# Designs tried in a protein design run: designed miniproteins, single chains, continued (5). Part 28

Each design is a single chain, and the fold is of that chain. pLDDT is the mean over its residues in the fold that is shown.

## One batch from the design tools (miniprotein)

Design m16946
Fold by ESMFold2-Fast:
Structure m16946 (fold): chain A 81 residues (1-81)
Amino acid sequence: DLSEDDLPEALLEKARELEEELLKAVPEIKKLVEEGRLEEARKLMEERLLKALEELRDFASEVDPAFAAYVAEQIARYEAL
């Protein structure tokens, strides 16, 4: 449980950083796609969104395997853009 006091602060900080990166990256990628800037959208997705999702998947796999599987499906969807 990520809410337990005995969890390392670094793990909680990492989870927050990944959430913030996802919230920032998705609108930027969407804007680039809507503007037809597909190569720039792909690069931004690879550098920010996919990396953040992969890190989230890896952390989730230790706590909630079902959520980790869901994140893996989202990665596959974004890679297909």
Scores: mean pLDDT 68

Design m16947
Fold by ESMFold2-Fast:
Structure m16947 (fold): chain A 73 residues (1-73)
Amino acid sequence: SEEAIAEAKAAAEEGLAAVKAAKTVEEAIGAILRTIGDIVDAAIRYKADAGELIEAAKPALKEAMKVLDEIAS
């Protein structure tokens, strides 16, 4: 659904912002895990396919993983 995709994208963008604000690897990992949880919750609430929502969130999640790698260095 359009609403589920929009919510998953918003959650991923908020997660990316949280990872960028993280000062430790633990904080960054926590932000990523919370983002995944929010996407799964949206899939359940909207009865949407979690894989489709993850695909919509993928660009922001990929950027979050790059930021995590920078923090871990």
Scores: mean pLDDT 85

Design m16948
Fold by ESMFold2-Fast:
Structure m16948 (fold): chain A 61 residues (1-61)
Amino acid sequence: SEMEAAIEAAGAAAARRFGPEVGERLRAHLRALYDLARKHFGEEGVERVIAEVRAAVAYLE
């Protein structure tokens, strides 16, 4: 899914800059954020989280 791809990209970028433990922690936090967004805002919330995660990854590049 687009969300899973965005989470993995963010985790990989964080792991490259800060080490694998930080990458794993970021992936876990982003999955929790995804679940929260879906629960409270549905698909619109999921789309917003995907956009924010992608923006963060682009900023880290």
Scores: mean pLDDT 80

Design m16949
Fold by ESMFold2-Fast:
Structure m16949 (fold): chain A 65 residues (1-65)
Amino acid sequence: SALERRVLRTLAEHGPQTLRELAERLGISVKTVARTVARLEAQGLVRVRGDLVSLTPAGRALVAA
């Protein structure tokens, strides 16, 4: 989805971000970001440690294309 691509691109541009920082940068609710991040984590494109979201090598390759 367009939102998933925006999340991946934000992580590529700004590095690891919390859910709150992603919500603030994207202008959407933390709840919406959390659902989107959960989908990306299920796809192996991001990793979540505590509240910190980071791009995986697979996610990095996807945004570089």
Scores: mean pLDDT 86

Design m16950
Fold by ESMFold2-Fast:
Structure m16950 (fold): chain A 64 residues (1-64)
Amino acid sequence: MEAEEKIREVRTEALRLKAAGHSREDVLAFARKKLDELVKQGILTPEQAEEALRRIEAELARFD
C-alpha cells in the first residue's frame, strides 16, 4: 500500500534528522508537515497521519 511506504519514508527521514542533531521539536514539526502533505494528496487519512506521528514520537524517545 502506498500509504505504508510513504509513512516509512517519513519515519526514516525523521530518525535521520534526529541522528544528525536536530531537536525533537524540529523533527516532529518536520514529520507533521510531511504527513499533512500526504493527507492533502489523498494518500493518508488524518487518522493514519496522527497514528504515524505518535509512532515516530515514540521512536524518537527511544534515542534518549
Scores: mean pLDDT 81

Design m16951
Fold by ESMFold2-Fast:
Structure m16951 (fold): chain A 66 residues (1-66)
Amino acid sequence: SIADLLRKLAEEYRKQGKLDLAEYLDKVAEEVEKTDDVSKQTALALDAIGVILDYEKFGLSVEELR
């Protein structure tokens, strides 16, 4: 599922020491599980991907990107 993929990404980022990004992704996974609307689940996942890309590109914290 989308939530399972986000949790796997969170675990991988946690192993890299990117704890803020890992925590953010776990919270997004929880929000995905709270809805049965596939379009909303997809939108949440795409938003999370955007945050990941900006995090890697700019070296900013999740707090600074939100």
Scores: mean pLDDT 83

Design m16952
Fold by ESMFold2-Fast:
Structure m16952 (fold): chain A 66 residues (1-66)
Amino acid sequence: EESLLEKAREFLERAEEYLKKGDKLMASIEIGVAELIAGVLLALNGDKEKIEEIYERALRLEEKLK
């Protein structure tokens, strides 16, 4: 669980770097992977508070893609 949460955070961090470079396509892909990891953890009854943090970060980054 903690390892997968850390991986989700790494993907969101990569998405931020791609957004800074103007690479919206790669940023979108990295955000999608982080959301997929969060969804799997939610299905496995993971820590909802920590999973919600991942979704909130993903949503904020998705708004920057618009």
Scores: mean pLDDT 81

Design m16953
Fold by ESMFold2-Fast:
Structure m16953 (fold): chain A 55 residues (1-55)
Amino acid sequence: SLEERLAALPVRPEVIPRALEEVEGLVRKGKADNREEAEDIVLAAIERVQAALAP
């Protein structure tokens, strides 16, 4: 699940509920075909931010 994927990253606990909200928004707006694709989009964005902060 997205929660398990996020637990593998050095993210703050408060990021998880916000990430879930973003997933729901992407699906609702048709920016992702399904919840799994929306999770991948959100996770990739978080990973990019973490990579930028942790050289």
Scores: mean pLDDT 72

Design m16954
Fold by ESMFold2-Fast:
Structure m16954 (fold): chain A 58 residues (1-58)
Amino acid sequence: GPAELAKQAAGLKQALADLFGLNPSDEQARQGVLRGLERGGPNAGPAELIQGGLEVLR
């Protein structure tokens, strides 16, 4: 639901900052989660979410 998506987006935002020095907006992080879920399905892991975030930010 929306709360779970917001939590995943916050986690992705932090991961992109820690791994790549990126500072995505909350909406960019949210879109990255959605992109990662489209790629990996409902069982998408951290790698798929990170790839989604990188695709949104390019």
Scores: mean pLDDT 81

Design m16955
Fold by ESMFold2-Fast:
Structure m16955 (fold): chain A 113 residues (1-113)
Amino acid sequence: GKKEIEELKKKIEELEEKVEELKEKIEKAETSEELLELLDELEEILLEIEELIEKAIELKDEELLEKIKEVLEKLKEAALLALKKAGDDRKVINRAIGLLLRVIGLLYEIELK
């Protein structure tokens, strides 16, 4: 009910804050190893967001889905920044592109609901 929606909103806000912090760390990252670790953390956040999307759809809460879209757009920005900083490192490039495609797919899926 209402309490579950409030708890989910809080979780989404916490994930949004984590994405912004990771984006700042990506901007400061100087090595491919640092970028790969930050991409791992972004992928963990994406997995949590996938679970939140399923719950928001089950609850039929459009406001919750809109908040999730905002976090996905910030994940997209973080992944694009990692890609920009990848240089010629194919592992970083491939992982950043993979993350971007997954984020775009989820944004598209939410638009269809």
Scores: mean pLDDT 88

Design m16956
Fold by ESMFold2-Fast:
Formats: C-alpha cells, sequence, structure tokens
Structure m16956 (fold): chain A 84 residues (1-84)
C-alpha cells in the first residue's frame, strides 16, 4: 500500500542521520524494493537517494550514514533489475 511504501521510505531516510540505524535502514530499503514494480522502485530509490544527499549536505557528520543508505538503495535496485 502507499501508506506502507511511505513508512519504509521515511524510515530509510531517517536512518541516514544515525550510523547505528544503518542496518534497519538497509532492511527498510530492501523490503520496499521487493514490494514495488521496477518503475515504482526506481522512483522510490531516487527519492531516498535525493533526501539522503540533502541530509548529508545540511549535516556533513551524517555523510557516512547517508552514503550507506544511498549504497543500499542502489544495490537493492540493481538486484531487482538483475532478476528480470
Amino acid sequence: SSFLENMLIEGAVASARNPEDADIGQLFVRELVKMLSLEQAELAVDRIISRAREIAARDPSAKPAADQVIAAAQKALAELKAKE
């Protein structure tokens, strides 16, 4: 559902602020991508990456956590594309 999709996107983006939340953020990204079509997954991943980059730009100390979320989002999308 769109509600669950938004919850997983917001959870993944929130993990970009804290390194300790990286594992749960990666889990949210993986579960989100599994429930979406390829087109929807590309849009959701783009949204996560854009918001994570904004967090890192505003707070450079968040960059390691943001980079982890970005990498997880890119990897999950690549794995989805490879299954086609």
Scores: mean pLDDT 82

Design m16957
Fold by ESMFold2-Fast:
Structure m16957 (fold): chain A 90 residues (1-90)
Amino acid sequence: VSEEELRERLRKLVEKYYSEEDAKKVLERFEQLLEEAKKVLSEEQYKEFLEEVAEILEEAEKNPISANELIFRLELVLGIKVLEEAVRKV
């Protein structure tokens, strides 16, 4: 899974189900989360992060959730990956 693919999928999802204001909020937060992930995660954990994000988007595409719920789930996945990365460093 690539960043470009996830950006396109997220854009389509938010345009379909959210208001323009909520769509912008989700897209801006997603870019911030990608930037944070690149700075703190290893290449391996970053790939896993993108895969987990793809799963969240697939679920949201099938069963739409609120913008705040989507942001929360994306933030939670990054948090878990950051903790996994910290534990691996012993």
Scores: mean pLDDT 85

Design m16958
Fold by ESMFold2-Fast:
Structure m16958 (fold): chain A 68 residues (1-68)
Amino acid sequence: VELSPRQQAVLDNLLREVRHLASTLPPEEARELAERMIEHVARVMNLSPEEVEKIRREVEKALEEAEK
């Protein structure tokens, strides 16, 4: 399960935004916005369930790191 270069670039941008939100917003709000962003990216890029799970895993790690 390998992301294309385009999908990888979108993931990198998403992770930067999620990390910024996680450091500035309460955990509940950061998680809600991150989930909305994942849903939007999955829909726009027509991602497979496997690709969505890979992105979700990276986003969850970023959120957990910010919560420490």
Scores: mean pLDDT 77

Design m16959
Fold by ESMFold2-Fast:
Structure m16959 (fold): chain A 94 residues (1-94)
Amino acid sequence: SEPSAEELAHREKVFQELAQQFGLDLEKLLRESDSFEELQLLMVREWARKAGLAEEDIERFLEAFRTGDESLLSEELRARLRAYEDAVLAQQAA
């Protein structure tokens, strides 16, 4: 169902806080994305890049995020994916 005005405002706050936490330019990402799904993928990509992942690992990380298939990732990359997901959930719960 369509989110309420309060839910939309909360979602905006979550994105702003995640962008601040990860050192991302949210306004730039919003300009570069045509959809919510594209914005999420761009945020994950930039987060992984800021976290120091190699380009090859970033590609695998994005595929795992998109598909939910963690078998594509090393143990260290799975831990980083979990940390990202936990950070998103924590901000959504706030």
Scores: mean pLDDT 74

Design m16960
Fold by ESMFold2-Fast:
Structure m16960 (fold): chain A 56 residues (1-56)
Amino acid sequence: SASSANPELAAKSLVQSFPKSELASLEAFVRKEFPDPVKAQAAVEALRKEYLKQSL
C-alpha cells in the first residue's frame, strides 16, 4: 500500500524491529517500497533520525 503508507510511521516500525547495523539495508528497502522519491527520502530521513535518537 505505497499510496496510503506513511513514510515516517514505516520508518518507526522498522527501527523497532531491526538494529542500527541494518540501517543501510533499510534505506535501500524504503527507497524500493516508496516509488515516490519524496516519500522515499522522508522515510530515509526518518530512519536516520530514529536511530540517532537511540544512540543518545
Scores: mean pLDDT 77

Design m16961
Fold by ESMFold2-Fast:
Structure m16961 (fold): chain A 66 residues (1-66)
Amino acid sequence: TVAGAADALHKNAGLDRERARRAGAAAVPLLQAGDVEGAAKAIQEHGGLSEREARGAAELLRALGM
């Protein structure tokens, strides 16, 4: 879920709640479509993470079934 992804990004990727919500909302539809690279780019753009951090965060969300 978007809320679950936002919570995971807040707790595990160090994003504040508002950035985590925006990044999660952008990333979840891409992850559901199987586009992990697109999800990483969305997290980077909306969450303000580096490319490496965003890639790790996208992989974490995928591992959590989001």
Scores: mean pLDDT 82

Design m16962
Fold by ESMFold2-Fast:
Structure m16962 (fold): chain A 58 residues (1-58)
Amino acid sequence: SEAKAATREWYEQLKASISDEQLAAIAAEELATNGRVVTSKEQLSGYDVLRYWFSQPE
């Protein structure tokens, strides 16, 4: 569907916009929760970024 395609593109753009500091924070959380070592934003999916944003306290 068009909505799903647009959402996917948005997540990919969001991933591409990640700063080095944000990448470090996401990498630390991924290591702590899933034991996955992340060294580059290219290793992240849009879903990984979304999950990180929603894990932050309100």
Scores: mean pLDDT 69

Design m16963
Fold by ESMFold2-Fast:
Structure m16963 (fold): chain A 88 residues (1-88)
Amino acid sequence: AAEAALDRAAERLNEVAKESDLEGQVTIGVALIGLAVARLTMEKDGPAEALRWAARQLEIAAKESTNPKVADVLREAAGELRAEADRL
């Protein structure tokens, strides 16, 4: 389900944040805000659209990230959100 996919993405990002430098923690923090916004927009825009928007935000954050471990987890989480959206 869409909420479970967002929760899993948030958990994955939080785990990487624990081992990250300050820049990585800030990047993940912004990504987590994006996931929270997607959760709030599900009622208005629908779960598939919310997940696709969240995935795009994570993909942008990954492309702009200078930390390869942070970029990798953002891309991985984005891929999972897109896959879940395509099932809805």
Scores: mean pLDDT 83

Design m16964
Fold by ESMFold2-Fast:
Structure m16964 (fold): chain A 62 residues (1-62)
Amino acid sequence: MREELRKYLLKKLLELHEELDKETVNKFVLKAAKIYQEAEKTGDYEKAKEEMDKLKKEALEE
């Protein structure tokens, strides 16, 4: 994991933990991991950040 993307992911996960229960956070952690894996293959880390932002918004709206 690139250090910058790793820190970004950690920040988003901490924000989700403040708002949501563990089961909901775990579901979105798995989705975020898939976004990260795709970014590692494509090198498109900016798109990964945008997808993680959308994922966080969806989690909070659940």
Scores: mean pLDDT 72

Design m16965
Fold by ESMFold2-Fast:
Structure m16965 (fold): chain A 81 residues (1-81)
Amino acid sequence: REREEQLLRETNELAIARLAEEDPALAAQVRELVEQMERALSAGDYEAARRYASQIAELLEARAPAVLREMLAHLFAAHEA
């Protein structure tokens, strides 16, 4: 639970840092969606948080699939451990 939230936060930070080097505009857009997702989670609105997470995934799949793959690999490695 807390572990999963921390892993997601770390993964998001790594992805945003990577995107900022290559596409600052996309990095800013993803950061905004991450902030909205975290705000929804803090409010207990898990449905809204899930929608924002889906939007982030779709955006990354379309414009930065390598970054999305790296994020998923990071999350899966932590989940396996």
Scores: mean pLDDT 74

Design m16966
Fold by ESMFold2-Fast:
Structure m16966 (fold): chain A 107 residues (1-107)
Amino acid sequence: SERLKKFAEALLKAFDQDGDGYLDDKEIEEVFNYALARYDKDEDGTLSYEEFKEFLRDISEKLGVPLSDEEIEKLFKYADKDGDGTIDFDEFKYLITTLVKEPEKLD
């Protein structure tokens, strides 16, 4: 998806603090902690589908590349490898790394 590619580029520009063209584990952790602090209502350290959807909708709009509900659902299903309906940090890191390096794999 062209929008997913643009969203990945916008995420990289916003959170790549060292300018190396990658998001390292610390930068991805900062994004995940931002999401948890604002959207994790049950404070379990994971994001439910609803919390993830709110986060991605809001961040994608702020970055000027609004994602559709369908695109967000596909991203959640890609991240939720164990099918438990939540994403932890490792699943989130895998998703963000794939988005930045190979956005075409997500759609």
Scores: mean pLDDT 76

Design m16967
Fold by ESMFold2-Fast:
Structure m16967 (fold): chain A 83 residues (1-83)
Amino acid sequence: SAEEEKRRQAQELARQAADLVAASARRGPDDALLEEASRLVQEAAKLGPYGRQLAGAIVRAAQLLVEGGSLEEARAIVERAIA
């Protein structure tokens, strides 16, 4: 269905954005990676309420990393939202 397609697309975009955020955190802040992650988050948010929920989870994960949280905790936030 169109709803299942949007859900799958939102999950794919969210996973890509999360991976870029994690990569930036591991190598030190990388503006290009964060700009691409932001673009993917915005695309996911356009896919409806579920996409907006995933976008919010990625923003929270990125904020946690900025505040000195672990990559494992950030990954768990995104994985729980996708599941």
Scores: mean pLDDT 81

Design m16968
Fold by ESMFold2-Fast:
Structure m16968 (fold): chain A 77 residues (1-77)
Amino acid sequence: SFEELEKKAEEGMKLAKEGAENKDKELFEKGKKIIEEVKKILEEAKPHVPPQTWPKIDALIEKMEQTLEEAEKIFKK
């Protein structure tokens, strides 16, 4: 369900941030993998769901992408 995907996205974002802040490569990559998997599922599902759900899907994808970008900046510094 979308709710389950949202919860997984939140977990992935949390792990990516924590991994980046602690310079924990394993934790960061675990979070990144979860984000990438959820993003792929949402992108593949988008054409097959009602258009009124697209803003929620797009918002979640954007939030995940922004979180990952910021985490990568922190991790590589």
Scores: mean pLDDT 85

Design m16969
Fold by ESMFold2-Fast:
Structure m16969 (fold): chain A 91 residues (1-91)
Amino acid sequence: RSNEEILAEVKALIDEIAKLSVERSRETDILRQIGLTLREIGLAIDAVHLAKQLSPEQREEVLAYIDQKIKEYPEASKALSRLREEIKEIM
């Protein structure tokens, strides 16, 4: 897989995490909320593993993308900020 394809996949995972975080914040059923949280964690692990294959410049692009998504989906800020710190630790 090319680095550009990996970068696109990481961005897609970030989009999914943001959407799941919004859905979880609006979920009233505790068991569904737990299920959404577990899915978010799984996607975050995948995103971190893929980000390790990116160049430092591409990881900076991922961090900027996360910051953009936090502004777009404030309800996702907690999950996305955690992911941001995990990816920053790779650098």
Scores: mean pLDDT 85

Design m16970
Fold by ESMFold2-Fast:
Structure m16970 (fold): chain A 61 residues (1-61)
Amino acid sequence: SPLEELEREVLREYLLGVRDRVPAEETLARIEALIDAYPEVPEAEKEKIRAGMREALAREA
């Protein structure tokens, strides 16, 4: 499904950002670009992904 594809791509980007010690703001910008590439995913699900990623990256800092 598009949601599962987006979640997989977001997780991959998160893991690469953490591995390579990319600034959280840069990783979040890349994740936002991925979210924008999936117009078929409901906005409520996109907001859950955004919130989860902000929380996860804040814990890694």
Scores: mean pLDDT 85

Design m16971
Fold by ESMFold2-Fast:
Structure m16971 (fold): chain A 78 residues (1-78)
Amino acid sequence: SETVKLVVLHEVVDPAVREALKKLPAEEMAEVASRLGRLARLVQDGKPLDEEEIRRVAETLGLSEETVRRAILLMAEL
């Protein structure tokens, strides 16, 4: 949803991930932002990260898996 997109984009502090999200169509941006938020919650809860989800997000954004993992860890600190 548009609301989910706005909330997660506000929480995405990594500039590379934030700029990559802005380049996506609104529907795809909302989906990817939602997935990033779910991954950040896993870290906050002390649960294992889904490495396949990290890979898929990285592929969609055109970024490295390490960049996406870094962004998730930063979001989890919020």
Scores: mean pLDDT 74

Design m16972
Fold by ESMFold2-Fast:
Structure m16972 (fold): chain A 76 residues (1-76)
Amino acid sequence: MKKESEEIARNAVKELTKLANEALKKGTEEDKKKAEEIEKIRQELVAEVREGLSSGTLTPEKAKELAKKALEEAKK
């Protein structure tokens, strides 16, 4: 249970990091702002994952929901 939730969260964090790095490589002011937004989303996801693990509420289903929401917000 916990391992699956952590893996889902880890994969989402990796994808967010990749998206931020790709935005930074493009070098426009819009891409820089997007990279900053993605970093904020990544930090919020990490905080929610830590809270869920600490409280025992981070099921694989909840981890998937948090990951999906973060990735959708990052892709706006």
Scores: mean pLDDT 80

Design m16973
Fold by ESMFold2-Fast:
Structure m16973 (fold): chain A 84 residues (1-84)
Amino acid sequence: MSQEEFDAEVQEGIALIILGVAKVAIKHGKPEEAANFLERQLPKVPESLRPDMLDLLAEAYEKLGKTEEAERYRQQAEDIRSRL
């Protein structure tokens, strides 16, 4: 395994951990905590790994009653997926 391959796998692993933490927060009725956590993590991960985080961010905002913000995050996720 090269350093490049190792770094890529580490980024994927970190993304999965971020998704797991956010899902647990949402499941336990802490959507604001999930939203704040995801917003802090988004700029630290490659764009290709962001769509799933943006979907969870949209779910968190929807649970907060912020449907307009939720729709924006869903649109951002779709925009990234359309470019992959």
Scores: mean pLDDT 82

Design m16974
Fold by ESMFold2-Fast:
Structure m16974 (fold): chain A 56 residues (1-56)
Amino acid sequence: AYVVTEKGAAVLEALAGAKAGEVLSDAQKQRIARAGGAPTPEVALAALAAQGLVER
């Protein structure tokens, strides 16, 4: 599962309530995918990982 980074928390806390060191819930993944226009939560997570906002 992907864990929110400190950089990720600054972006994702307001959007999905995600905090640094936490694993994103399915509801949070869906919210992020919808807000970012990603076709699936998996695509959204891959994009966030590429940006350093989440890590494994």
Scores: mean pLDDT 78

Design m16975
Fold by ESMFold2-Fast:
Formats: structure tokens, C-alpha cells, sequence
Structure m16975 (fold): chain A 82 residues (1-82)
């Protein structure tokens, strides 16, 4: 089943975070969604499976830290299909 990595960043960092995420091997889709918290956005990264999503999470944390992008929250979960 597909899995999703969800990362919460500042609104101004969301575009750069999404660009960085799109360059990671195993990424199928990247979406930027408004957060319920003003000034924050959620970057959602879709992977083929949970193992790939965990690998993407680790690489994305490293790359965002290298680019001075603060991570407010990060999680991995199975993609719920309606």
C-alpha cells in the first residue's frame, strides 16, 4: 500500500521543502497543503510503500536541516484511499 510522509514547515519554506522532497528517490507525488495553524504548511510526500516512506523521511530530515528549514512536525502513515 502507498504511504505518505507529512512534514510541517513555515509557509515561506513550503515551496523549497517541496522542491527538495521532489528530488528524493522513491517519491511518487509531492503536495503542499494549508495547515490549521496560521503561518505553517504541510508538505505531503507519497511513496510506494511504508519502507520507502521511512527512507524518504530520513533523507528529507537531513536535506531540510542542510537548507536551514525548521521542521515543526514529521510523520509517516499509510495512504488512505477513498
Amino acid sequence: MEAVVSIVVKKEDAEKAAEIASKIPGVKKVEVIDSEVPGLKIVKVTAEDMKTAEEIKEKLEEELKKNNIKIYSIGVGEKLID
Scores: mean pLDDT 81

Design m16976
Fold by ESMFold2-Fast:
Structure m16976 (fold): chain A 66 residues (1-66)
Amino acid sequence: SSKVDAAAQFLASFLGDARDLLPEAIALLRAGRWDELPEPLRPVVLFLRRQGLSDETIIAALERLL
């Protein structure tokens, strides 16, 4: 999906050393616990949700960065 690819590229620009947090962030989002996401990922995910991206699209984007 073009939206998933664009979200993955955007997330990759902000992850840096936070890539080790990806498995935990994916698990929390799958559980609907987005408010418990680790910093620095939580503000970036909230930004994407505010832009109208679904949690499913955000999860798919994060999974592409594993």
Scores: mean pLDDT 82

Design m16977
Fold by ESMFold2-Fast:
Structure m16977 (fold): chain A 60 residues (1-60)
Amino acid sequence: MIDEKEVNEALGLIVAAVAGLASPDPQVAREIVNRGYELVKQGKSIEEIKAELDALEAAA
């Protein structure tokens, strides 16, 4: 069972990653959202989700 608090924290990380883009590309933003959603669906920890999203943001 996925904890609602963890889902809300993950959504906050996704929003922060998208907002952190210096020149937001809609494709990159979509990839961040899709990756974050899949990680939440897989039951990854908040720390793992943050690390993956930070890596995608840094690569953009």
Scores: mean pLDDT 71

Design m16978
Fold by ESMFold2-Fast:
Structure m16978 (fold): chain A 80 residues (1-80)
Amino acid sequence: SIKDQIVDLMTEAFSEAVRKGLLSPEEQTQVGQLLVNLQQAKTIDEAMQHFNKFLSILEKKDPKLAEELKKKIDEILKKS
């Protein structure tokens, strides 16, 4: 499903951001909560609200990684 693809993409990107040391412990907690909220989302629009908040955090830390993530999410949404 589209939602499962969004969850997987955000999970992978979150793991990469943590591995690269981009996120403080507070930001890791915040993004973890966004991921939980995304998993519980009932609509794609609701899921994208949580995903876009993560993108905003990531853009401030690593604009290139955020741009790559944006490209991947756009591809998921176009195919669905």
Scores: mean pLDDT 86

Design m16979
Fold by ESMFold2-Fast:
Structure m16979 (fold): chain A 71 residues (1-71)
Amino acid sequence: MEEAKKVMEEGLKELEEAMRKAGLPDEYIEWFVKKLKESLEKMIKEGASVEQIKKMIEAAKRAVEELAKAL
């Protein structure tokens, strides 16, 4: 559990920086990171593995890259 929480916090920080570099609005970044954190915390409580948390964060990073290309 502690490892999964640490991976989540580090991954969310990296995602936030990637979103800022992509030029997304601060309001959208705050909303997205908050919603993703809520989802990841629920997954951790339900017994999700560190690997599953990493995959979700990586999928979110890919989604941000695609969104940035569409802007």
Scores: mean pLDDT 80

Design m16980
Fold by ESMFold2-Fast:
Structure m16980 (fold): chain A 75 residues (1-75)
Amino acid sequence: EIEAVLYLMEAAFAEKNGDYEGAADSYEKAARIFEEQGNTEEAIDAYRLAADSYRKAGNTEKAEEMEKKAQELEK
């Protein structure tokens, strides 16, 4: 979980600098770690944050992938 938290911090710093692509990548990495650890709710939240950041970066394809990951985990 510590590594996932570090990626969330990296994402926050990237957003502060207007680097939405970097923020999305860091949120995606955090989401994968939360998913692997069985922290399903945190993984869903992180995938949704990644999707939002990818959309802000103009990366619609990756945003769709992240949203589908979040929806899959809700089942």
Scores: mean pLDDT 84

Design m16981
Fold by ESMFold2-Fast:
Structure m16981 (fold): chain A 60 residues (1-60)
Amino acid sequence: SMEEELKKLKAEIEELMKTQSVVEVSSYMNKKLIELQNKFSSEEVRKITLELMEKIQALL
């Protein structure tokens, strides 16, 4: 489901943030979020995108 894929993506991003650079995390996130947007075309995907971008920006 969309909810399960979003939960998995959040967990993957949080794990990557521990070891990878902001640039690498952002690149991976963008790729995965484009794939999810294409599958589900949901406002929830957009909301999660913004939340993850804010988390990454906080590392700067």
Scores: mean pLDDT 73

Design m16982
Fold by ESMFold2-Fast:
Structure m16982 (fold): chain A 77 residues (1-77)
Amino acid sequence: MDEKIRELLISGLESAIATLQARKKSADPETQAVLDEAIAILKEALAFLKDPSLSAEEQVEKYKETEKRVLKLLQSM
């Protein structure tokens, strides 16, 4: 993977996690539970991007898969 692309993906995930954490502070308990699940999924994506045993293609695919899962989870509220 291009290091620039990897860094952008990591920054995007960190920004998304921070945004969800901020939203959690003003959310109702049901929404807080969903946001906690979303944050956990994004943290797993960060771990995959930092795993040198995964191929660049696998890292990108896992990132996109976690993004889709988070969006579905948030829409199911």
Scores: mean pLDDT 76

Design m16983
Fold by ESMFold2-Fast:
Structure m16983 (fold): chain A 69 residues (1-69)
Amino acid sequence: LAAEVEEIGREATRKALNGEAFSVTLEKDGASVTLSTDGSSEVASATPSAEELTRAFLRGVQRAHEELL
């Protein structure tokens, strides 16, 4: 799952670099996190699982920046 979330982060970064808006809702063990490349995020449940999903997404974003720049 973490690898899948990282890939979503990479895709979000690619879309943002193309000037496209991107948002995604991620869910793990009943926790959900909505993330957007327009700078907004919303956590439906403040759990360790939600934090893990957010970190994985951010790792994907950083990796995409390193690969695309």
Scores: mean pLDDT 64

